Designed miniproteins, single chains. Designs and how they scored, part 45

Each design is a single chain, and the fold is of that chain. pLDDT is the mean over its residues in the fold that is shown.

## One batch from the design tools (miniprotein)

Design m1647
Fold by ESMFold2-Fast:
Structure m1647 (fold): chain A 100 residues (1-100)
Amino acid sequence: SMEEAERMMRELDEIELRITELELEAEALIKAGAPVEEIEKVAREMRELVEEAERLVREFEERFPDDVESITLARARLIAMSGGVYLVERQIERRRKEEE
């Protein structure tokens, strides 16, 4: 149904917003020189949210295969979310090398 499709897209919006908030938190922790373990905790939460978004997008594709526009946009958003997490994970790797 259209209501179900809209509900799923709203859930994706909520996940994306939470990832954005966590990206800002990770950047603030990195700038403040926080312990790497604290930054890793934020990165793990971001990764779990990306996995949730991946499941949601997959379910949307299965339920609404004819909604090509929404699927295309959701996939693009998922790539962007995954990229944000990857950048934080790369900053953690750099910090670990500097602290060894």
Scores: mean pLDDT 89

Design m1648
Fold by ESMFold2-Fast:
Structure m1648 (fold): chain A 44 residues (1-44)
Amino acid sequence: EDKELIDEEIARRRAALAAAPYVSPELLQHFDELEKKAREGAEK
């Protein structure tokens, strides 16, 4: 519903992941899928 908030949350999560020394591949893939779905919903 709030496209800007969703986009900012995605950018925020990506920045946090980049700062973290380790992230499980399953969790990283899960976030990637959520990001794709969120952007698909925003763009329609």
Scores: mean pLDDT 70

Design m1649
Fold by ESMFold2-Fast:
Structure m1649 (fold): chain A 83 residues (1-83)
Amino acid sequence: SLRDEVLRHLERAVRLIRKSVSPEQAKEIEKLVDEAVTAIRRGDYEKAAEYVKQALELAKKSGAPEDAIRHLERARELVEEMA
């Protein structure tokens, strides 16, 4: 399902971010991703898209690797399709 695909992309992004950016930056990004996951589980895809966009912007500013950025971008695209 699209929901499962989004959740896999978010999980992969968080895993890569934990390995690559500072613990403080990783914690902030992970908090935004957790909010997105909560919104997805409630069927609030518009709110989920906003949290994923915020996580993506913070990940870019934090210097997250391209692979993590791609997973967040794909999650955003899929969530926007479900909204």
Scores: mean pLDDT 89

Design m1650
Fold by ESMFold2-Fast:
Formats: C-alpha cells, structure tokens, sequence
Structure m1650 (fold): chain A 70 residues (1-70)
C-alpha cells in the first residue's frame, strides 16, 4: 500500500491538501471509524463504490488507493 501516492491522488480528485488526505488514511488504518466513514463517502462520490458498515479499515484504504490511481 502506497499511502503517499493514494494521498496525492485523493488530493487531486477531491481538491483537499495531500497532508490532510494522508493523515486521514493513517487514522483509517488505525481503526478510526470517522476516518473510515469519510473514506467510504469519498469512494461513493468519486468512484461509485459502496462499502458495507463492517468493511475493515485496511479494505477501505486499499479501495481508496485503487480509485486514486485510476
């Protein structure tokens, strides 16, 4: 998983800062449910991917990385 590449891609797609995107990705990996929910919302808006409420943080971040690199 390349968090810097994912954060840069998310920043380009969503218009936010790269540092803010990276910090949120790190929180999601550590189990922060708000960061995971924000990541799932980003996927729904920018990639059309809907994740279930029980989706692990690692899966949310992997999906964000894949969406950011397309």
Amino acid sequence: MDLEAAAEGISRLGGGSKENARARLELALEGDKAAQAAGAGFLRRHAGIELGPDTPGEEVVRALEAAAKR
Scores: mean pLDDT 75

Design m1651
Fold by ESMFold2-Fast:
Structure m1651 (fold): chain A 83 residues (1-83)
Amino acid sequence: LSAEEAAALAAAAEEILERVEGLAKKAVEAAGGDEKVKELAEKVIEYTKKAIEAAKAGDAAKAQEYLLKAQEYAEKLKKLVDE
């Protein structure tokens, strides 16, 4: 993984983080203090931040792993809010 590839992956992760933070905020507002919604939102943010850190360190494999986990939690959060 080159520095340019790592930077591109980090930029993608930052875009995901912005979308995730927006969704997490709306989910928490919609849930009226539901603890599970808050927990899922925290996990999505946590794994997205870890993905950005891994990407900046040049670990593309770890960054992709964390991004996949963040997406899984984001999907669960969205489904829970939609229900």
Scores: mean pLDDT 74

Design m1652
Fold by ESMFold2-Fast:
Structure m1652 (fold): chain A 118 residues (1-118)
Amino acid sequence: SRQEIISRNVAALILASAGDFERAIALLEEELAKHPNDALTWTTLGRIYFSMGDFEKAKEYLEKAIELEPSAETYAALGRLYLSMGKYEEAIEYYQKALELDPTNEVAKKLLEEAKKK
C-alpha cells in the first residue's frame, strides 16, 4: 500500500539520520524491488547518498525519480546537489523548476538566491 511505502521511506530516513546507512539502503532497495516505479523511494535513496557524500549516486537516483514523477521536492533536492558540487547554473535551473511546480517552496526560494550570488 502507499502507506507502507511512505512508512518504509520514513524508517530508512530515521536509520540514515542515526548513521545506519547500510540498513537504510537495504530497506529502500527491498522496496524498489517490489515497487521499481515509486519516485518517492528513488528520491529517498538519492537524499541518503547525498548525506553520505556520494554525489554521483545521489544524482543518479534523483534523476531517476524525476524521470518517473517530477516533483518540487525532487527538483529542490537536485538543486541542492548541484549547489554542493559548485554547479551553480544547474542548481539555479532545478530550483526554478521546483518553484514552477510549487511557488511557495521557501527552501527553493532561499537556495535559488544563494546560487545566484555565486
Scores: mean pLDDT 87

Design m1653
Fold by ESMFold2-Fast:
Structure m1653 (fold): chain A 74 residues (1-74)
Amino acid sequence: SMNDQIIARTQAAMDRFGAPADVRAQVLAIDQFVIQQDNDIQAQNAANPMDMDTMMARMNAMSAQVDAIWAAMR
């Protein structure tokens, strides 16, 4: 699934950079946040189909939030 791919990609990146356990937990929390947001967007779209502009705005907001969280990690 896409969720499995996100987690696998993140774990591979953490292995490559030798991330310690606390950083791994934080990065996986970000992945869980993204997965939850995607599920919520899909569920809302299934119940009441959004126009493309609304969907893109939500996806862009989610992406910007993920980027901000990632940039805050040292």
Scores: mean pLDDT 70

Design m1654
Fold by ESMFold2-Fast:
Structure m1654 (fold): chain A 75 residues (1-75)
Amino acid sequence: MKEEELKRLEKEAEELLKKLKEAVEKGDYKTAAELTEKLKEIALRAAELLGLSEEEKEAIEKHLEGFIEKAKEKE
C-alpha cells in the first residue's frame, strides 16, 4: 500500500518541519541540522516508494540543504 506509506511519511515530515521551523527561529542550528537529517531520511524513503531515480533523490537532498542555508540568510 504505497499511498498509505507515503501519507504516513508525509505526516512525519510535517511534524518534523514544524520542529525544524521552531529550531531555526530560535537560532538552534544544531537541532535544526538533526531534524533536517531525519527529514532527509523520510524524503529518501518516500522517493524509493515512488521509484525515483538517484538523480531525483539528490535533488531532494539539495532542497533540504537549501532550507537551512535560506534560514541563515534570513537571520
Scores: mean pLDDT 74

Design m1655
Fold by ESMFold2-Fast:
Structure m1655 (fold): chain A 62 residues (1-62)
Amino acid sequence: SDAERAARQAVAAAEAGDAAAAGTSGYEWGKMGGNPELARQAAEAGAAGDAAGASRYAVEGA
């Protein structure tokens, strides 16, 4: 449930255009038992300003 909530938060942040928040939520979700490789990709996309990519990686790993 926490992992799914973090993934939804990443999607919501990306839809709002907040790439950094999307990446951060994706990374935290990875720590809670999501896919750690996709969580890292979400964090990297967020750091690069790619909100859509951050959201996509977070959701795919859920």
Scores: mean pLDDT 70

Design m1656
Fold by ESMFold2-Fast:
Structure m1656 (fold): chain A 69 residues (1-69)
Amino acid sequence: MEEVEDALADALARQYGIPKDVAREAIRTARELLEQGKSLEEIVAELSKKYGLPEDVARTVAELARALL
């Protein structure tokens, strides 16, 4: 799981020009929120607020986190 998250964080950082550490933390936060039963909309809003991600990037992160469950 950790290796997959690292690879996805690297891909997101390269594609969207965000720091890899931010991408990695965003994926982990999205997974935690999904495990808490939060909706995709709530997760996108939280990621945008916490990490300053554009809505489209936050949505991609949330969808990738769901795929890891």
Scores: mean pLDDT 79

Design m1657
Fold by ESMFold2-Fast:
Structure m1657 (fold): chain A 78 residues (1-78)
Amino acid sequence: MTISDMLRRAGHHDDAQRYDRLSDQLRSDPDNISILQQARDFYDDLSRRYRDSHPDIARRFRRSSRGIDARIRDIRRR
């Protein structure tokens, strides 16, 4: 099950749509720091909003946000 499928199953259709859009943008331009920053901030926001209601989803977004932050730092070292 994809992250967007998890969000739709939980009733968060707007968040799922934004996730899909950002994922498509990152797939098209994987080293675009602006898009990576948007995705990092969005995933961090989702991890905070779902902390109490859906802790499993929140934990997954927290990991994704940290992964993107690590990627931004790696690109900046080039």
Scores: mean pLDDT 81

Design m1658
Fold by ESMFold2-Fast:
Structure m1658 (fold): chain A 62 residues (1-62)
Amino acid sequence: LEEKLKELLEKAVEAARQGKYVEANKLANEAVKVAEELGYDKYEAVEKVQRALDEAIREAKA
């Protein structure tokens, strides 16, 4: 599940880079669901996913 979360986040960032915002949003929603399965609350899962996406975008710009 942890590995799956990482893969979904990487795919979401790549989709956002390509301007595929609908696809990126779907992948982010899947990542939130996976985080909930790992025991995070819905709000914590959303925050965790957004934080990881922001970090991945920063690394992509470096």
Scores: mean pLDDT 74

Design m1659
Fold by ESMFold2-Fast:
Structure m1659 (fold): chain A 56 residues (1-56)
Amino acid sequence: DASEAAARAAVAKAQEALAAGDIEGARAALREGLAATTNPLAKEGLEKMLEDLEKL
């Protein structure tokens, strides 16, 4: 599913940004994934990850 693939790509990009110390880039990647994703389960996962980053 393209929506699920987009969600996975967003998570991978966010993790890559975090490994580089780019918290803003990680948040941007997750927001892009949320905008591109129509799958409810994928949205829930991305929202939780973004919420965790916002608590930092």
Scores: mean pLDDT 78

Design m1660
Fold by ESMFold2-Fast:
Structure m1660 (fold): chain A 67 residues (1-67)
Amino acid sequence: MSDEEIREWLEETMKEKGLSVEELIKRLEGALAAIESGDPVLTALARKETGLSKEELERAIEILKSL
């Protein structure tokens, strides 16, 4: 994903799920932590829920924190 595609996905996700910037950051940080934990169940759930790679999750969090 490009930065513009990530920004669009973040805005759409916040609108669709009724999440604030802070709530979305917490969800994405949770998903990133799940992937980094090496727990196969948490990793599978995080990948299914977000559809984002580790790198895309890190970039999305960075973009949200810069808003």
Scores: mean pLDDT 77

Design m1661
Fold by ESMFold2-Fast:
Structure m1661 (fold): chain A 113 residues (1-113)
Amino acid sequence: DPNREALRELLREAGLEDLAENLTPEEFELLLAHLGELAREYNGNPAAQPVLDALIAGDVAGAVALVRANGDPRLRAFLLSLVEQAAILAALDLGDLERAREIAQRMLERANS
C-alpha cells in the first residue's frame, strides 16, 4: 500500500519511528481519517491547498510527492505537523494517553529548539 509506506516515511521524519515500524491497520485507518479531517478544517495558506486536497482524498503518497516536487521546507514542516497532530488524535482514540503525551512533548521541544 503506497499510502501506508508514505505515512511510515512521514512518521519516521517526525521522530515517531516506533509507531512507523509497528503501524497496525487500525492505527493506519485512524491516521488517514484524522489527516483528512485536519486538512478539511485548515484555512490559512493557499499554497498548501494541493497537499490538503490530496490528504482529504486519502492520498498520502500524492501529498508527499507534491511536497517533494515543491521543495519548500516550510511546506514539508507543515505536512509533518499535520501527521503529528493526527498521531496524537489516533493515540487518544485508542486510549493511549502516554503516546499522545510523548508526541505532544516532542512537538513542544522541537518548537523551543
Scores: mean pLDDT 85

Design m1663
Fold by ESMFold2-Fast:
Structure m1663 (fold): chain A 88 residues (1-88)
Amino acid sequence: LEEAAKKGDAEAWTALGERLFQQGKLEEAIEYYDKAIKLDPNNSKAWLNKGQAYFMLGKYEEAIELFTKAEELGNPKANINLSAARAA
């Protein structure tokens, strides 16, 4: 994972962000998701995961924008997350 991240692999940055998210390091996870998005703006999983981190931080408006982007890119989990964020 770290070697792949050094090569600029968006999937590796997303995976590193997921590990930080699991540790409750939400702001650090967002930084890694941003690195993934810069490498591949069509990575719907990075957009979805960034939205989930913002949702957990109580930033619901930002989460809605990020989930909407994930939905536009075809992420199958985006609709459920959008509904949750809009209800919050």
Scores: mean pLDDT 81

Design m1664
Fold by ESMFold2-Fast:
Structure m1664 (fold): chain A 83 residues (1-83)
Amino acid sequence: VTAVAWSPHKDSIFASGSDDNTSKIWDAKSGSCVAGPFAGHTGTVSSVAFSPHNDSVFVSGSDDGTIKLWDSKKKECLKVFSG
């Protein structure tokens, strides 16, 4: 695990990023993975953050040079940002 971020809407929910190029959503109270793995990055996921306006949306940043916007309910990549 290389990155973690708490949900701004639910105190028991957080996202993690990993050297296995995936991100996951966790419930801290139960200790269980509730969504993921979210795969699509080709490098380490070095940053994650939840949307301040939608508890089902988060972003992941990777050493592959991209940021991906995810829908955690549908488990899909909504958008890719590359610089």
Scores: mean pLDDT 74

Design m1665
Fold by ESMFold2-Fast:
Structure m1665 (fold): chain A 87 residues (1-87)
Amino acid sequence: SIDEIIEELERLVKEARELLANAGSLTPDQLEARYRELSARFAEVQARVDAHADQLTPEQRERVLRLISELREHMDALEAYLEAKRA
């Protein structure tokens, strides 16, 4: 359902923020494994959004796009942190 998609996006945003906050306490391998897990779940939820695009209200679409944007910002920060940690 659309509500399940939104809830998963909100959960991913929270988990990405928490991972970024705690990135310094993880090994590079642990951080990479968590990043890959979040990336896979992000790809899955994006596919679900695309599959339901015609069923979204304007309000739901706006909320989904904001959550995807916020999640992408956190994922980009995590990737940059991981690359810096490997250098």
Scores: mean pLDDT 86

Design m1667
Fold by ESMFold2-Fast:
Order: sequence, then structure tokens, then C-alpha cells
Structure m1667 (fold): chain A 59 residues (1-59)
Amino acid sequence: STYKEMSEEDKKKLIEILTTKNSDEVDKLLAELMEKDQIPAPEELEELAKKIEEELKKK
């Protein structure tokens, strides 16, 4: 899967898509990542869920 080879900036964008409350921003970021075929596999979604939890713990 491409997620492990994804740049740190693209990984942050994916986390922001999953944590933001702004639907327009979500759609825009999701479209950009999908254009790069950066949608993660199920195992990588589990890893993302852990990163999302860490991001949500930040101020």
C-alpha cells in the first residue's frame, strides 16, 4: 500500500480529513489525496486510527 511510502505532509492531510469538522475542507483534501491514489489499506487504516487518537489528544 502507498500509505507507508506517503510523505509526512500527505499523511498529515489524511489525518486532517478524518478529524476536521469542515465538510468542504474534508472534500477538498480527500479529492487531492485520491488523485494521488493515497487511500490506505485496511491495516493502514488501523494505524491511522491510532494517529487520529493522538492528534485528537493535542490542544
Scores: mean pLDDT 60

Design m1668
Fold by ESMFold2-Fast:
Structure m1668 (fold): chain A 57 residues (1-57)
Amino acid sequence: DALKQAVLEAYQKGNGLIRFDEVRKILGTEVSKAQVQQAVAELAREGKLPAPFGLAF
């Protein structure tokens, strides 16, 4: 979905560091930190987000 894609783009731009503000900028709409954290967890579970990764919220 659009949120998961925005998280993956933020991961790539941050070279493994996912910034909340970058996710919001890419998505172009309001999103909560909890929604971003859930999308990150789902992507990690699906094997689509390589470990290690960092969060900057």
Scores: mean pLDDT 80

Design m1669
Fold by ESMFold2-Fast:
Structure m1669 (fold): chain A 69 residues (1-69)
Amino acid sequence: MEEELEVEILISLARMALAIAKLDKSTPKEVVEKLEELVRKAEEAFAAGDLEKAREYAEEALKLFRESQ
């Protein structure tokens, strides 16, 4: 339960990062597209019960967002 909640929070943060990137006109299109891909993969992994992959994709999305600033 705790791990599932942590992954849900990470996915929510990744979704928020994607929303911010889409609103920020200075964010490159390639970064937005990669963020959308990573968030989608995180959501798919979470739905499949693969919490480890869901965490990895969500963390990768957040890392990409930070590096794009």
Scores: mean pLDDT 83

Design m1670
Fold by ESMFold2-Fast:
Structure m1670 (fold): chain A 99 residues (1-99)
Amino acid sequence: APTVKEILTQLHLEVAAVLEEAFPKLPDWEIARFAMLIAANVYLAAHDPSLTPEERVKRAEEGTRFFLKNYLPELSEEDIEKVVEIARRAAEEITKALA
């Protein structure tokens, strides 16, 4: 099974790829920063001991959607949902790895 570090690395790469396609003029460091912040949100949601596994996944989804709508308002709804789906899958894998 993949480690939490491997899951977060894959999430970072997949999120960065979506953002590079959506914003070809954004510098690499800014794309990396957004991907890192999304990975941190997923990590914190997946490790919240007060939540059920299902609630952790939902928090990762909602937190990712909220972050993108507030900090990247020019991102299309289609691309927001692509990033949210990446975050959802990563949160599911982390919650299963911690069970």
Scores: mean pLDDT 88

Design m1671
Fold by ESMFold2-Fast:
Structure m1671 (fold): chain A 66 residues (1-66)
Amino acid sequence: MEEVEELIKKGDEADKQGNKEEALDYYVRAAALAHQLGDNTTAVYYAKKAIDLGGDEAVRKLAEAV
């Protein structure tokens, strides 16, 4: 899960800096990668977090990534 953890860290940094669009992109990528690795709990958690930040844009990106 090293790559998922890296994406989460980048998302958290972007969110801390107020870059919601960048944070959304990292959380979508983290959720998609976690799903591909079979970690559905992490995938659902970060997918929801991305949706909370970007709404319909996050849903679209998640649909394309999984």
Scores: mean pLDDT 78

Design m1672
Fold by ESMFold2-Fast:
Structure m1672 (fold): chain A 75 residues (1-75)
Amino acid sequence: SMARLEAEIWLSFAIMAATVGDARTAVESVRRALEAGLEADEVVLEILRRAREIAREQGDEETAEEAERLLEEAE
């Protein structure tokens, strides 16, 4: 389905962004993957935790807060 493909594409972007330390793109990509119907599994939670840590280290409070919000919603 198109929704599944869209979710998989955004998840791939999130993984790549987290790998290169781009916390904002990682969080944004996870948000879009979840909007496309991706389940918030342990891989998604780990990406969000890592992005939150990177954002905090970079002083990007907005991105860190968004990552925390998505983590809380995934409970």
Scores: mean pLDDT 85

Design m1673
Fold by ESMFold2-Fast:
Structure m1673 (fold): chain A 74 residues (1-74)
Amino acid sequence: MTLSEEELLERLTEITVEYFRNHNPRYKDWSDEELREFARKQAETFLALMRESGATLEQLEAFVDREEADLKAA
């Protein structure tokens, strides 16, 4: 994994944690460690699928930037 991909993975993991904690009551009782581990696996799967679809790192960065901004605005 490149440095950019690792940064995207960390950012997407944080966004995923916030989404699950705020929108799914099932995950509200999970520990931060458990939820982060689950979110990281989801983020890894998403990035892998996007890369297989031909998405560039630049496009992935733009996507993560938008999702993070949307989450902060909510």
Scores: mean pLDDT 74

Design m1674
Fold by ESMFold2-Fast:
Structure m1674 (fold): chain A 62 residues (1-62)
Amino acid sequence: VYEERPEAFDALVQATLDLINAVLALKDAERRGASPEVLETLRKQHDEAAARANAADAELKA
C-alpha cells in the first residue's frame, strides 16, 4: 500500500536509535574495563536492540 505509515517509520527510527545507543554503551563500557556482568548485560541489550531494528526494517520494507 502507498499509505504514509508514520507509526512504522517511527518504530524503525526508535529501534535504530536504541541500537546506536546500545552499541555506544557497550563500546564505552569495554573502553572503561567494566565488569563481565555489565558487559554481558550490555551485549544482551545490544542483541535485543539489533533484533528489534531488523524486525522494524523488515516491516517497513514489506
Scores: mean pLDDT 78

Design m1675
Fold by ESMFold2-Fast:
Structure m1675 (fold): chain A 52 residues (1-52)
Amino acid sequence: MIPFEELREMVLEYLLSQGVPEEDAIPSAEFAAKYLLQHPEHLEGLLRLRAE
């Protein structure tokens, strides 16, 4: 299982790469990481995107 901190950083980096301001990206990444940990089926989507 991906640690919360690592998952949050991954989402944060993705949002920043899409041009989301840091002040919005940080809380959004925290929310998304919490959501994905509560919904493992959606986390599978992220793992599939890694294509490994």
Scores: mean pLDDT 72

Design m1676
Fold by ESMFold2-Fast:
Structure m1676 (fold): chain A 100 residues (1-100)
Amino acid sequence: HMRKPIVSVGFTRKAKYGEESTILSVVSNFNPPEVTVTWLKNGVEETDVETTEVVQNADGTYSQFSLLKVTPKPSDVYSSVVTHPTFSEPVTTTLDYSSV
């Protein structure tokens, strides 16, 4: 059976404004393994992205991790955009700065 991705976006460690930090998009619980993850900064695609291979979980679903290095500013908006066959349109998940 097909499974919709669950997407979460957050900092890998406690972040500070003006200091280099890494944001992580965790895409999990999906099947089939066909997925794309892209990153937007203020609506513009980021190209300096590190994305892992898709990994199979013990329950037969798949996971993928995507990392973006950023120097966070309060005015910046970062988003992860995920496409998958179970989605009628790409799903955008925006980084929550409440964790900074």
Scores: mean pLDDT 83

Design m1677
Fold by ESMFold2-Fast:
Structure m1677 (fold): chain A 60 residues (1-60)
Amino acid sequence: SMEEELREELRKKLLENNGVLSPEELEELAKKFKVSVEYVEEMAYELSVELTLEEYRKKL
């Protein structure tokens, strides 16, 4: 689905950029997937939290 494609692309970009995405990258993804920038930002935030928790657990 479009949501799954967006989530995977966001996850990949967040991993490549150490959890940081520029406003321009968020706008590009919103345009590509035909969703609001706010929708992309919320999904990026949720994924960033998930990745941070995963990273924290690896410190054992």
Scores: mean pLDDT 78

Design m1678
Fold by ESMFold2-Fast:
Formats: structure tokens, sequence, C-alpha cells
Structure m1678 (fold): chain A 58 residues (1-58)
């Protein structure tokens, strides 16, 4: 899927703009696909944003 492809490119160090160019989609779409894949795979534990939020709410 495009989500997996975008995530694979992100792991290789490509920016959202470069991923968008490689996949023929907008950078915003690429970023959204990466975010959705990351949230689905990493879950709540290990998410940088979620860790910061959990630390703040404790």
Amino acid sequence: SKEEEAAALRKQGYSSREIGEKLGISPSTARRLISRYGAKKNGIEGDTEDEALRDYLK
C-alpha cells in the first residue's frame, strides 16, 4: 500500500516532500500516510507525541 511505501521511504531518511515526489502525491498526503502508518504500527507506547503527552498528563 502507499502507506507502507511512504513509511519505508521515511525510514530511509527521505523527507515528506521527497516521498511525495517519488510517489506522485502531495507532501501533505505523504506526511498523512506516514503518520497513519506510524500510529497503527507503533501504537501508543513508543510514539514520541504520545510519550510527551503522557508525561505532561501525569
Scores: mean pLDDT 66

Design m1679
Fold by ESMFold2-Fast:
Structure m1679 (fold): chain A 70 residues (1-70)
Amino acid sequence: SRREELIKRLKELADKVLEYKNNPDKVKQEEIEKLEKLVKEAADALAAGDLEKAQELIDKAEELKKKIEE
């Protein structure tokens, strides 16, 4: 389902935030904090049942992750 896919994507993003926090010299603190905020807001949207908002926030988080990994 859409919800299950979003939960899976969110978990992958949350795990990535933890990786970045464990290797802070490789990623700017500002970018880690921005990603963490997007992940938290997406989790809140999923908990509220707002799948549209959750997807939007997850998409933004994944775009930020891609920029960090460049």
Scores: mean pLDDT 83

Design m1680
Fold by ESMFold2-Fast:
Structure m1680 (fold): chain A 86 residues (1-86)
Amino acid sequence: MREELEAKAEEMAKRAVEEKGVPEEVARLAAEAALAAALAKAGLISEEEALERAREVLEELHRLGVISEEQLAEGLAALEAKLAEL
């Protein structure tokens, strides 16, 4: 269900900010990537589409100068970890 997945993604973002000191904006974008992965797990979008979307979002943010190389690496690692857990 989309609402449950959205709530879970929001909770993950809050935990990243509170537990790991991730900037709120970065946490939100990572949560969107995680939500795409969760939607694919639920069969609402393909897994391939979710992976491409999440990576493209993170890479684009880095190109725009919104996130650092370190933040990009952390975001990609978090996404892969969430995909494995879901």
Scores: mean pLDDT 70

Design m1681
Fold by ESMFold2-Fast:
Structure m1681 (fold): chain A 109 residues (1-109)
Amino acid sequence: SAAAVVEEFVARVREIIAKIEPYDPDLAAELAAQLAALERRIREMLAAGAPELEILRVLLNFAENVRAMLKERYETTTDEKAKEVYKEGVEELERWIEELRRRIAELEA
């Protein structure tokens, strides 16, 4: 279900934020605020009966935006440990982007 996909995605993004926080607390706080806004928006969409396709598109857009932010950080950081954490976050989000695109394509068929 859309709700189950949202729950898993949110949990994974929270794990990424937790790993970033020791190296970049300002970015972690910004991402946490963006995630809270996403959760509120998705709750409102689900309450309004929004189709699964629309929910997945919102998750995809969020994943692409967070991936872009993390990619910028790993390209600019001089801290090798922080660089590894950003890279792991990018790779995790790229896997989610691929999965979300696959699910969206299936629903559009």
Scores: mean pLDDT 90

Design m1683
Fold by ESMFold2-Fast:
Structure m1683 (fold): chain A 88 residues (1-88)
Amino acid sequence: SAEELYAKGLEALKNKDYEGAVKYFTKSVELDPDSPLAIDALKNLAVAYSKLGDISGATRASVKALELMKTVEEKIELNREIAEKLKE
């Protein structure tokens, strides 16, 4: 599951296995790309890339996390607008 891969990524980070962390967080995101878990996985992926000195990889992961966070906020607002339209 995405959750199991994310947990393995966290364990890899704790053990300073940054290459393993990149692998596990990437697979976690690929398995469930539009979830709140994917936001956390992308943030930790950016940390792992940063530890490896991969500034480009860290930037890409951070940007993707921010875009996904924005999409979640937009969906919350759209749901409020729909609720307001459905009077009573």
Scores: mean pLDDT 80

